# Designed miniproteins, single chains, continued (4), part 50

Each design is a single chain, and the fold is of that chain. pLDDT is the mean over its residues in the fold that is shown.

## One batch from the design tools (miniprotein)

Design m13821
Fold by ESMFold2-Fast:
Structure m13821 (fold): chain A 65 residues (1-65)
Amino acid sequence: QLEKDKEQLIKDAEEILKRARSLGDTEGVRQAERLLKLAKEAKNDFEIGVVAVGIAVLKTVLDRQ
């Protein structure tokens, strides 16, 4: 399950990074790059959960623009 969850988070982070870049949101790009790195490095369910929350928050911020 961890590997499958990581794959999904990586895809979600890549999608958000692409969106932030399209908007020219420098801070959004920085946060998305950070989340992508954390998703790739996640080793347990807690780290997966932290990254998932971060992605959800950033997505909400970008969707309000």
Scores: mean pLDDT 82

Design m13822
Fold by ESMFold2-Fast:
Structure m13822 (fold): chain A 67 residues (1-67)
Amino acid sequence: MSEGLKLAALGGAYEVAGATYLVLGDNEKAIEYYEKAAKYYEEAVKLGYKEAEENLKAAKEKIEELK
């Protein structure tokens, strides 16, 4: 597994946590975890794992929706 793929997988885990808090109505925690997901997706893209670009965009859009 490449380092970029590992970071993208970690971003995905944080995205699931963000979605869970959103379902629970905790928008503040949801934003926190989506911001962590976006950070790891951005790092994955910087390492050449371009497949994470769509995940990064989706996470950023979700953060803007919740603010």
Scores: mean pLDDT 85

Design m13823
Fold by ESMFold2-Fast:
Structure m13823 (fold): chain A 61 residues (1-61)
Amino acid sequence: SHRRAVALVVAAEIEIVAASLQPEVSEADLAAIEDLIREAGELGAEPEEVERLRRRLAELR
């Protein structure tokens, strides 16, 4: 649903910010964020939002 897609985008944003505050980001945390972004896209999140989140996730590596 659209509401679920929006919720997953927000969840991914929160997790990216939380990870950026850590001295080191685990592969498990990165994978969990990647799953949130993927599910958001599958549920109809805006493609530009999905791409933006993927770019921010890549910056954490």
Scores: mean pLDDT 84

Design m13824
Fold by ESMFold2-Fast:
Structure m13824 (fold): chain A 72 residues (1-72)
Amino acid sequence: MDELVEGARRAAEAAERFAKEAIAKGVDEALAKELVEAARAVLEALEAGDLEAAEEAARRGDELAAEVNAQM
């Protein structure tokens, strides 16, 4: 569990960096914010031990990342 939480923490940090770069390239700030929120939701769910919520948040994050990439 701890390794998954640390991995999710790093993923959330990576999502924040990616969102900042995307906004700088003209991507919608609201969409970029949703991407960061999805990554944080994965971390929060894993810290709570809710693997199903973590999987749902991860799927949402993947969808949002694809939308952000499409706007760049």
Scores: mean pLDDT 81

Design m13825
Fold by ESMFold2-Fast:
Structure m13825 (fold): chain A 79 residues (1-79)
Amino acid sequence: DELRRRARELEREAASLYSAASINEAGAEFNRKLAEESSPEMGKKLLEEAEEDEKASEELKKEAERKEEEAERLREELE
């Protein structure tokens, strides 16, 4: 069944993107905690890196959500 195969493919891609987003979120959290313990100048750079990781995570989650929505549409076509 072609629709089931496509749905599974999209679900796996979404899972991979959520995993990547989680890694970026963990990195951002780590950098924010380090910033609190760092010099003001170093802390500023760590916060900037955390913000970039947070933005990357947000985009990855949006892409994953789009793939999940497409997979759900295909599954609804089946049953």
Scores: mean pLDDT 85

Design m13826
Fold by ESMFold2-Fast:
Structure m13826 (fold): chain A 57 residues (1-57)
Amino acid sequence: SAAEEAQRAGRLAREAKTPEEAERYGRLASDHMAALGPGAQAAGEGAARKAGEGFGY
């Protein structure tokens, strides 16, 4: 499911060893959340922001 794929991608973004890998998985998670509708997209943006904070963004 899109929600399950978004969670997996978000986890991979947090566990990423490089900023490039984190960006790739964070974008993928956001895309999957967007597929669930506008409300889910907002939640995906929050998750991407948290992942970015892990790398000092």
Scores: mean pLDDT 67

Design m13827
Fold by ESMFold2-Fast:
Structure m13827 (fold): chain A 90 residues (1-90)
Amino acid sequence: MSKEELAAIHYAAAGVYIAAASIEPEDAGLYIAAAELYLKAGELYAEAGNLEEAIELYRQAIEAAEKAPSDNEEARELIERARELIEELE
């Protein structure tokens, strides 16, 4: 399986978690799971040399994590990691 194929699978999985979170918005774990999957998809695209797609996925990871409560440590860590990865590629 190529890195791009793995990235696409992670992206699709993140979309499923976002859809689930739209039904159960109080479940911070769904937003965090989506953010982690977007982040992983971005990392795989970056490794494949698809930097524009990687940056877009890191931004989607931030957006997903920001939907979790502001005091959620996992969401905060994901946002910081995604921001650092965007800065590294820009």
Scores: mean pLDDT 80

Design m13828
Fold by ESMFold2-Fast:
Structure m13828 (fold): chain A 65 residues (1-65)
Amino acid sequence: SALLEQGRRAYAAGDLEAAEMAYALAISEDPTNAEAWRNLGRVLAEMGREERAAEYYARADAIEP
């Protein structure tokens, strides 16, 4: 999706806040998209939010193990 691509580009550029926003919007539009949950988890981990990252990874794994 366009939001997933936007998130990936922001992440590649080191813009973690923009990546978080884009992936959060992608989840809002399709909460069954495991890739969006995993990518947001990765962004949160890089921002130092390890506990929240773990929660998002767990949600992704519940959707698509």
Scores: mean pLDDT 86

Design m13829
Fold by ESMFold2-Fast:
Structure m13829 (fold): chain A 55 residues (1-55)
Amino acid sequence: SPLEESLALFRKALETLDKLIEENKDNPDAVSLFEEQKKRVEEAIARLEAELAAR
């Protein structure tokens, strides 16, 4: 379903952001930007999971 596809995409984005944070840990400005994006992705995942659970 489109919801499951979106969820898979966001989970993949989360993995990529975790990798970028680790690779850039000596650059606090970059880490802050990636952490902000990660927070938004986590919020999107939570919403999609709630919608799937309600079905």
Scores: mean pLDDT 84

Design m13830
Fold by ESMFold2-Fast:
Structure m13830 (fold): chain A 88 residues (1-88)
Amino acid sequence: AMQAAVDEAFKKGEELAKKLPKREAERLSAIYFTAGGLYWAAAQMGDREALPHAAELFSLAAGIDYALGNKEFAERSRKLADEAVAAL
């Protein structure tokens, strides 16, 4: 179930990147990555319900960066999304 949500978030990120100017898509990716990091930090402090939110937000950022050709950022964000799913 969570993997399906993460995969859907990735696809949504790719679609957002197609609809936005490059700079706005890059900014949105940074916002999603930062929000994912905040939920990840909350999970590390004991808020386990934050893990699904971190996974989806990292996956959204990964989808945007992948569509923009920012491969290293996409791989970083996808790895963090997968780690959040594995921690559930």
Scores: mean pLDDT 88

Design m13831
Fold by ESMFold2-Fast:
Structure m13831 (fold): chain A 90 residues (1-90)
Amino acid sequence: MKISQEELDIAVLEIAAATHLVMARRALQRGDKETAVEHARNLLKIAEELEKLGYKDLAAEVYSQAADIFEQAGDTELAEEARKKAEELK
């Protein structure tokens, strides 16, 4: 069995998204809003890559996760942008 490059790329993006989400939530838990926003920005980049690859449902999920982190960190503008992206893909 040979896994395709696209399947590997998607797996890497999914692992990256999970990692950034966990790190963002931990940052928020300790009151580090700046670090949380940095991880949420990486979630936006990952969602954009998933969208480009045609994985709309996964991209929408990651955009929604980024929006939640931005909202909790107080970045209402980025939270709204990410939320709109998630809605457009569902």
Scores: mean pLDDT 85

Design m13832
Fold by ESMFold2-Fast:
Structure m13832 (fold): chain A 88 residues (1-88)
Amino acid sequence: DEAAKRKELIEEAEKYEKQAEEYFAKAKEAAKAGDTEKALEYLKQAIEYYEKAIELYRKAGDDKRAEELEEKMKKKALEVLEAIATGE
């Protein structure tokens, strides 16, 4: 039943990945609105959800998806930080 356990881990990872995307969208919106404190808080939540998803993908044995998600997380974090810097 290792296949069933891997499926559950992947489904949980996908759930956290979606939450991370939603928080990145909120962070970018807050940054554009000039709300730096909210933008940083949403960015922290997004990173935490992505890290949770990455851990679950690795636990499921999907190292490639975990690595791709790490790079995506870095890129999106940079986009939010740039929006904060230019949103004045």
Scores: mean pLDDT 87

Design m13833
Fold by ESMFold2-Fast:
Structure m13833 (fold): chain A 76 residues (1-76)
Amino acid sequence: SEAEKARLQREYQELLNKIKELMSKIDELRARLAATTDPEEKARLQQEIDKLQSEIDKLTAEAVELYRRLRALDAA
């Protein structure tokens, strides 16, 4: 139980770290998007931002699921 909880806590933290890295990449891309005047470059940057946002959404759903599992272990 305690070892299982520790493992899930590590997996949860790894997911949060991945989300943070992707958010940092989006911030960099948004800064580039704000600085560019080329419509084609704007479109490519926006597509990349949208792709990374979709990845964050998926990882966030996984993090929510792990959090629920951790809460269930606290209740047991």
Scores: mean pLDDT 88

Design m13834
Fold by ESMFold2-Fast:
Order: structure tokens, then sequence, then C-alpha cells
Structure m13834 (fold): chain A 80 residues (1-80)
């Protein structure tokens, strides 16, 4: 997997997460917006770090990013 492929996968995961958050908080769009802004900030930071890493290190960071999104989603689900 190339760094470009890793970044694309990270972007797709971010889009899927945003969609899930928007559906979860469809009755509270202000809260949805706060979560979307937070995850977009995480995405920007992760991409910047990935650009400095080897492909193997970038792949490991992608797995950590996936775990972070899953934990954030679980916490968000507890609020509804």
Amino acid sequence: MTKEEIIKELEELTKEYIKKIQELFKDNPELAKEYVNYINLLKEKAIKVIETLSEEEAKKLLEEYKKQLEEDLKRAEELV
C-alpha cells in the first residue's frame, strides 16, 4: 500500500465517520457540526504526519486513526 493509498483510505474513513455522525445527530445539527469540525482537524493532522513517515509507519498510523474514530463514535452514541 502506497502513502497515497493510505491517505485515500484515511479520507474515505473520515467521510464514512462524518456520515454516521450526521445521521446519529440529525435532530441536533449543532452537535453534529462540532464533531465534524473535530474529526476534520484530526484528519488534517494525521495527513501531515503521514507525509513524514515511511509506508509501514503510515499504515500503522492509519490503524490507530481507525481505532480513534471507532472510540469517538462509541462516545457520541452514548450521548443520544
Scores: mean pLDDT 82

Design m13835
Fold by ESMFold2-Fast:
Structure m13835 (fold): chain A 79 residues (1-79)
Amino acid sequence: AEQAEREEILEAIGEGLKKIEGVSDEEVEKAKKEIREAIDSGVLSPQQLATMRELARIIRESEGDEEKMKELVAERRAA
């Protein structure tokens, strides 16, 4: 079950990343691969994992609310 949760988070992050200006499809796939490896190695902090889960949840709930997802990503970058 945790594998399915991991892939769901990675898909959600990929969708969020592609909305960032300057990020190509190749960079999105590269980032997903690096995040998957980081999760598997345990390098990510609990706070980073919690943020990833929140992004996945928002994508599920917003269902096409592109502006809301973009704003959340921008807030994280600005902080």
Scores: mean pLDDT 64

Design m13836
Fold by ESMFold2-Fast:
Structure m13836 (fold): chain A 60 residues (1-60)
Amino acid sequence: HMTESLRLAAEVALRRGDYDAALTAAEQLIKNGDIEAAKEVYERLAARGHPKAKELLEKL
């Protein structure tokens, strides 16, 4: 499973402010069963004011 690569991709996207890429990486983390890492990505996006990330975090 590619969870390490997905976690790194999410971190890079977050550092760049590329929220769409961060959301995509979080979705792939969920598909691979890494719900905890996906939750952390959504929490960081929600903290930065992304309304879609806040909605997705509530569904986890």
Scores: mean pLDDT 79

Design m13837
Fold by ESMFold2-Fast:
Structure m13837 (fold): chain A 72 residues (1-72)
Amino acid sequence: EEQRRLSALAAGVEAALTIGPEKAKRLIDNAKKNGDLSDETAEAMKEGVDLAASLPEEQARAFLEELRKRIA
C-alpha cells in the first residue's frame, strides 16, 4: 500500500516537472474518468503535483529522486 502511494506521488511530481501542474492535473483527471486510474491513485498523484508546485524546481527534482529510492 505505502509503496503504491509513494509511486503515485512520484508520478505526480514527475508530471508536474515535465508538463506543469495544471496540465498534469488535467491528464490525471482524464485518466481517472477513463478508468485508467483508481480514485486513490489519482488523488495521490495530485498530491505529488501540488507538492512539486510548492517547491523550487531543483528541490522538487531532489525530492523525486528520494521517492524513487524508497520505491525501489
Scores: mean pLDDT 81

Design m13838
Fold by ESMFold2-Fast:
Structure m13838 (fold): chain A 69 residues (1-69)
Amino acid sequence: SAEAEKLRKEAEKLEEEGKKLLEEGKKKLEELSKIEKPDSKEVAEAIGKVLRGIGLIFEAELLKKKAEE
């Protein structure tokens, strides 16, 4: 159905954005882990990206499940 296609496309968009944020956050945390005294604000921002990325991926999975119903 057209509605199922719309849900799948929205899920793909959220999954791509979520994976991008997750990898950006992970990469920044890896970079910060090499610093003796990393800036706490930068650490918090990197963690925030990881959590947001996970959230978007989870939302995408829920939309995929709805599209299969």
Scores: mean pLDDT 86

Design m13839
Fold by ESMFold2-Fast:
Structure m13839 (fold): chain A 78 residues (1-78)
Amino acid sequence: SPREKAEEILKRAEERIQEVTNKALKDKSPEAIEKALREISRIVGEAVDEMSKLPEELRDEFLARLGEILQEAVKKIK
């Protein structure tokens, strides 16, 4: 279903963002943080592009949830 596809897109993005965030948190070097922020931006962009193909209602819901994941990851890296 469209909702199952949306959940899969979000889950994949969240898992990838979490992996990148955790690596940055272990290293904490400025270089690792910059690399993590670039990687997260790429992951978010890919997820947004995939979500653009979803029905409008699901897109709005899942873009909001993706935004929350992004905000949490950025706060953890600081």
Scores: mean pLDDT 85

Design m13840
Fold by ESMFold2-Fast:
Structure m13840 (fold): chain A 81 residues (1-81)
Amino acid sequence: SDALIREALEALRRGDGETARRLAEELLKSPDPRHREVGRAILRLLEHPADPEAAAVLAEAARELGMDDTAAQFGAAARAL
């Protein structure tokens, strides 16, 4: 769900990796391919914090949800790395 993605991205943004991991695992159980893609990107970024491809997926997901500040932060990470 959009609420689950939003909560996971907020957890990542504040550095709460444990909560982000749990929420990403819930996203991986979704029948929606986009939710699973976001879940994989979260897990990938937790494993490799400097992964620009994972950061780019999360920036786009945040943008789709109107989380403009979060999208800008992940987008900057994707471009800087």
Scores: mean pLDDT 83

Design m13841
Fold by ESMFold2-Fast:
Structure m13841 (fold): chain A 105 residues (1-105)
Amino acid sequence: MLTKEQVYEIAKKVAEVITEALRKAGLPDAKVEVKFEGNTLTFTFTLADGTKYTITVKLPDKISREGLRAVLRGVVNEIFDFAGLPDEVRAEALAKVDEIVDEIT
């Protein structure tokens, strides 16, 4: 099971990956920020025009690596669906999420 510190570290790195993918896909100044309060992860997607979209996920007190992977892949899919981005960029972002989740010990 992951610690709360590991969950936040992974989620923060994933937010950075999504931000890079969005900017590379032609959304300049797009950013994704993450906040972890209690057992709740909140991702805030912001575009240059001031458009904001927030995803909130309630986690169990103990989460496995695979459980967190599923949650974070879901966040990527939701942001990419909202932004209307190409599946190729989404696939690259999902692959990077898997790498980050596997990297943190």
Scores: mean pLDDT 83

Design m13842
Fold by ESMFold2-Fast:
Structure m13842 (fold): chain A 57 residues (1-57)
Amino acid sequence: SKDELVEQLLKLGLPEHVADLPEEVLKLILKGLELAKEGRLEEARQLFQKAYELSLR
C-alpha cells in the first residue's frame, strides 16, 4: 500500500524523497491534495502542516 501511495504522489510531481516518508505522512499528503482539488484550501493546508510535523526528526 505504501508503494502505491508513493507512485501516486510522484506522478503528481512531488519530490522523490516522499518514498522515504512514513505511510501515515504520505496518506496525509494525498488527502491534502484531494482537498485542495476540491477548493478546500484551508483544510488541505492543515493536513499538509500535520504531515510536515510528523515528517520532522
Scores: mean pLDDT 78

Design m13843
Fold by ESMFold2-Fast:
Structure m13843 (fold): chain A 65 residues (1-65)
Amino acid sequence: KVKVTIHGGKVIVERDGEKYEVELEPTTLVGELLAEDEETITLYIPELNITLTIPKEQAEFEELS
C-alpha cells in the first residue's frame, strides 16, 4: 500500500480504459502501486475504483506497512 499526498494541480485519472486530465485540490489518498518511473507514479485507488498517474513533483509518497 502507498499513501499519496497530492499538493494540487493536474493528474491523469484512468477509469474503464479512458484517460482524463483532472485538476485536484490538495488531498491524501491510499492505493496500490501499479507502476513507477522517474517522473510519475501510477496507483490504483480501491475506494474510488480509479487509476491515478501523478507527476512526482506534485506529490509525496509513503509506503505503508
Scores: mean pLDDT 81

Design m13844
Fold by ESMFold2-Fast:
Structure m13844 (fold): chain A 105 residues (1-105)
Amino acid sequence: DPALAALEADLTPESLQALLDEIERRLRSLINSDDPQAQEKARELLRTMERLLELTKKKDLQGILEMSPEDSLLSTLTYGILLLQDEELLKRLEALIEEGRARLA
């Protein structure tokens, strides 16, 4: 697939780190909000992150690509982690999910 090959050519460890930094910023902003609606959005984001992490560990590329357009940033990150086999980014994503769970417990 030429479009998929072009996307893969633009995926670098640096670009994936930038995507993860943006996801971390969004999650922390929601968790640190005094608004119960923001806290619920943080829980929803964590559930999406957990689902994508499971798909990534199962190497389910089709499942990752079939995620909603609203999750495109997360889907691109997990797709890139799987393609580059970036174990350190995978560990950082797992650590972020665990931290978010602990703070929302």
Scores: mean pLDDT 77

Design m13845
Fold by ESMFold2-Fast:
Structure m13845 (fold): chain A 71 residues (1-71)
Amino acid sequence: MEEDLLSVEEAKKLGEELAKDKDPVRAIMGFGILIAASTPEAAIALAETVLKNSKDPEVREFAKRALEELK
């Protein structure tokens, strides 16, 4: 449905913007939104990308736990 599809797209955009934030709490919120709004495969790929790109230990720990939850 168009309404449902639009909600998912808006959630992904919001999650992507928050995920870019320097604040680890905001970044974790962004990743949580993206994971909830994405397919399991897309969410796994996102979490793997975060683990490769982020040096923040809290953000990396969240990405590791997200990968465990999605598998």
Scores: mean pLDDT 72

Design m13846
Fold by ESMFold2-Fast:
Structure m13846 (fold): chain A 75 residues (1-75)
Amino acid sequence: GPASAAEIAELLRDPNLSIRLNAAKSLGEIGGEEAREELIRALADESLPERVRAQVAAALRKIGGEAAERALAEA
């Protein structure tokens, strides 16, 4: 079956940059509360490359909602 939001979020820290970027995009496409929570955590993670955090921010903008909007404003 398709991977869960939590399983996809693990790929945000994959050694391969393309896999990380695709993981952020996939979380945005899945949407929902679990994907949003994982993306909010990733947005705050300064150990992630700027390119990955930018893709995480794009995914959060796609999902929307008050929690996503607050996280984006604080980033």
Scores: mean pLDDT 83

Design m13847
Fold by ESMFold2-Fast:
Structure m13847 (fold): chain A 65 residues (1-65)
Amino acid sequence: NAMLERELARRKELVDAIRKALDIVKPYESKLSNMELAEALFRAIGYALQGKYDEAKKVVEEIAK
């Protein structure tokens, strides 16, 4: 079942990206407001979905500046 296989792969990729983004943002959590934290997490998820973990870290660092 190709549809179920693709759905499972997509879901796993999204979950992995979210977990990675949370891990990247966690060290900056105490320095960020709730709005900045949401923005950092949203952008980090976007880069993590593309496998660009270094770019995700840079964007979080820039927001935490």
Scores: mean pLDDT 80

Design m13848
Fold by ESMFold2-Fast:
Structure m13848 (fold): chain A 71 residues (1-71)
Amino acid sequence: GSRKEELRRLILRLIALELRKIGLEFEIELLKKLEPESEEAKERIEKLEKEIEELEEEIERLREEIEELEE
C-alpha cells in the first residue's frame, strides 16, 4: 500500500479518538452540571476520566506513528 493510504488511516483514527475524547469530556461536564450531588454521577465521572486517560495514551501513540510516517 502507499504511504499516503497508511497516513490517511492513522489520521482518520486519530480524528475519531479526538472526537471520542471531546464527547466524554462533554458528558463529564454535563453530569457535573445536572447531577452534582449524585453518587452514581460521581462513579460514572470516575469511569469516564479513566477512559479519557486511556484515549490520551492511544492518541499519543498514534501521533508518534504519524510523525514517523511523515518523516
Scores: mean pLDDT 83

Design m13849
Fold by ESMFold2-Fast:
Order: structure tokens, then sequence, then C-alpha cells
Structure m13849 (fold): chain A 65 residues (1-65)
């Protein structure tokens, strides 16, 4: 059923967005240390990728109704 599939996709999207938020918080912490600027940039980029993936899954769930 489309509804069950949509629910599953939304749950997966929520997990990806939560992970992205956690990585963004770590990036901010690392950005406070100039010696860790490169690490902070990497974490920020990875957070963006996870949030983007979560958004795509939410869009698929919406299309399934």
Amino acid sequence: EKEEEAKKLREEAAKLKEKGAELQAKAKEYAADPSKADEADKLSAEAGKLQGQGGRLEAKAAALE
C-alpha cells in the first residue's frame, strides 16, 4: 500500500535529517578551533548531503500520498 511506503520513507527521512543536524552542531563546535577548520568544513558538507537526502525521501513520500 502506498500509505505504508510513504510512512516508511518519512521515518527514514527523519533519521537522515536528525543525523545532519548532529553533524552541523559538531561543525560549529570544530569551527571554534582554527586548527580544525578543515574538519568543520567536511562535517558541514556531510550534514548538507544528509539533509538533502532526507528532503528527497520526504518528496517521494508526498508523491505516494
Scores: mean pLDDT 81

Design m13850
Fold by ESMFold2-Fast:
Structure m13850 (fold): chain A 62 residues (1-62)
Amino acid sequence: GKAEALVKEAKSLGVDLSLEDARKVLELVSQGNQKGAMEVLKERGASELKASVLVGIAQSLV
């Protein structure tokens, strides 16, 4: 599913993202809340650059 795809992409970038966090990121992105999605990713250890890339990937999935 879309959440599993985002988890796989995060793992390839060295970011350990749970399925629940991936679903939350996808929900926030679908609502246009890119800042909220970035905050979730950064709280899980993503750098600013990696979080930005993952938000872009999430946008392609919604």
Scores: mean pLDDT 87

Design m13851
Fold by ESMFold2-Fast:
Structure m13851 (fold): chain A 75 residues (1-75)
Amino acid sequence: LEEVKKIFEEAIKEAKTDEERAQIKSLYHAVLLALEESPEKAVEVARTFSEHFEKQGRKKLAEAARKIAEILEKL
């Protein structure tokens, strides 16, 4: 859980615009809400965002979302 928070904090710091920061915060909130339901739901949400960022050409954000999904799968 602390590792997931650190990944989100780093992504927010690398964001160049307020809109990008809002997208990252939205992802963080969605993952936290999904975790309250089940770890499987949180993994699904993180993977969906990873695919979405990959399609947008945002490789670093896609990698961050993949790492979050991998950490959540181990919990």
Scores: mean pLDDT 77

Design m13852
Fold by ESMFold2-Fast:
Structure m13852 (fold): chain A 100 residues (1-100)
Amino acid sequence: MIYLVRIHLTFKNATKEEIEEVLDEIVAKLRERFPDRILDIGYRVTSDTEAELFVVIEAESDEEADRLYQEIVSITKEVLKKKNIDYEIKVERLRLPEPP
């Protein structure tokens, strides 16, 4: 089964360049941690203070998807904390239909 983890981030004390740098580090760490489970991953900076990180994962069950989702969010928060960036986070997990 395929799931989208969508992470909306609002930054309070970072430049656009710092936002892009931290998102690149998060993407790299997630790809390294879950090479067999991440089908697609990327981000979009939507304003000077907002960005969206998206992770498409494959899981065998809703329970596995929930564990992966929680670990993805945890890693994201850990990287942001390490960089001393103030942020607000909103996370959505959506089950995607299989393409025809």
Scores: mean pLDDT 82

Design m13853
Fold by ESMFold2-Fast:
Structure m13853 (fold): chain A 100 residues (1-100)
Amino acid sequence: NPELEEKTKRAMEEDEKQLQQRFANMSPEEQEKFLQAQLEAYVDQIQVIYDRAKEINEETAEQIKKLLEEAKKAKEKGDLETVKKLVEESLELARKAASL
């Protein structure tokens, strides 16, 4: 569903911009708590993308599964930038599969 995907992408981009602005104004303790919540939310997003991809394309689902495992490891290290990158890569793979 290209229309739903574009709407979701725009919502995610806006949420990310607001998130970065809020984070910059937080105390270090608030930043740590917020970071942990974001790491968990992003890993959950990749899980949802993987579950959807399984219904569309097996090869793409296997690629996203590898990204999900990497994201879980990055979460354990508190590596937000890596987890965000893996969400973007998972969405791009799912989008390409849906266009096949």
Scores: mean pLDDT 79

Design m13854
Fold by ESMFold2-Fast:
Structure m13854 (fold): chain A 80 residues (1-80)
Amino acid sequence: SPEKEEALKRLEEAKEIIELQLKRLSLILDEETVEELRKKIEEVFEEVEKLVKEGKISTEEAMEILHKRVTELFDEALKK
């Protein structure tokens, strides 16, 4: 459906932005911490994509969940 296509496109765009932020963090965090953070973020994207594909959440809800969970993961990584 057009709604699912839009949501998946926005998820892909968000993933690219987050990858840029991870590259910035790699300048101040160790490689192991960045790899763990990347894996946790990938799990969040997989969960949200599944909910979108199953029609259980809207595009806006998907973006809200990503924003909240990714922000929490970045905050946790920076605290060590």
Scores: mean pLDDT 84

Design m13855
Fold by ESMFold2-Fast:
Structure m13855 (fold): chain A 74 residues (1-74)
Amino acid sequence: IEEIKKEIEELEKKIEEIEKKIEEKKKELEELKKKGGSKEEIEKIEKEIFELEIELGLLRIRLGVLKQILKKLE
């Protein structure tokens, strides 16, 4: 039970880190668009955001599974 709780805490921290990175990249994208950045620069940041969103989705699925397991062990 404690091992699952630790894994949940680690995943929650990773999720927070990735959410912050996504927010930072979204701000960079907005600033770039306001400054009239190139299509290439915009696409690069959009790709980085997309990759982070995929990673976030996978971590959220893992977190959900672990929380379900923990509930059954209660």
Scores: mean pLDDT 83

Design m13856
Fold by ESMFold2-Fast:
Structure m13856 (fold): chain A 55 residues (1-55)
Amino acid sequence: DEALAELRRIAEEDPNRGARAAAGMFLRDHERDPAASDAEVARRTLAEIRRRYGL
C-alpha cells in the first residue's frame, strides 16, 4: 500500500516533528486494529497530514 509506505516514511524521516507524530499515531493504531486502518483511511490520513503540515 503506497499510502502506508508514505506514512511510514513520514514517521521515520520527515523533518516536521508534528507530521512524524501524526503519522506515528496512525501506524500504532493500524498495528492495534488493521481493519479499522484500511487503505482508504490511510489515504485520508496521509492527505490530512500533507494539508496540515504543507508536505
Scores: mean pLDDT 78

Design m13857
Fold by ESMFold2-Fast:
Structure m13857 (fold): chain A 81 residues (1-81)
Amino acid sequence: AELAGAGGAGAGAAGGEEAFERVTAAGGEGARAGAEYARRRGEAEGLEIGRATVEAGGREGALRAQAGALASGPTGPVPGF
């Protein structure tokens, strides 16, 4: 379960609060669904689903943070990388 949270949290730390909230919203929905499934079914099966979802969300978060770093300065929406 700790690994599942790491992806979204790590991306947020790199990109700042706004990027974190946006990425967490996109990745968090899938990660939360996977985590709930893991709690119901057990660790092995549920964690596979949750982990895959979190990994996808975490990677997108990292990409968003990277875009923010490249466009550091402008106030408002940051273009995708």
Scores: mean pLDDT 50

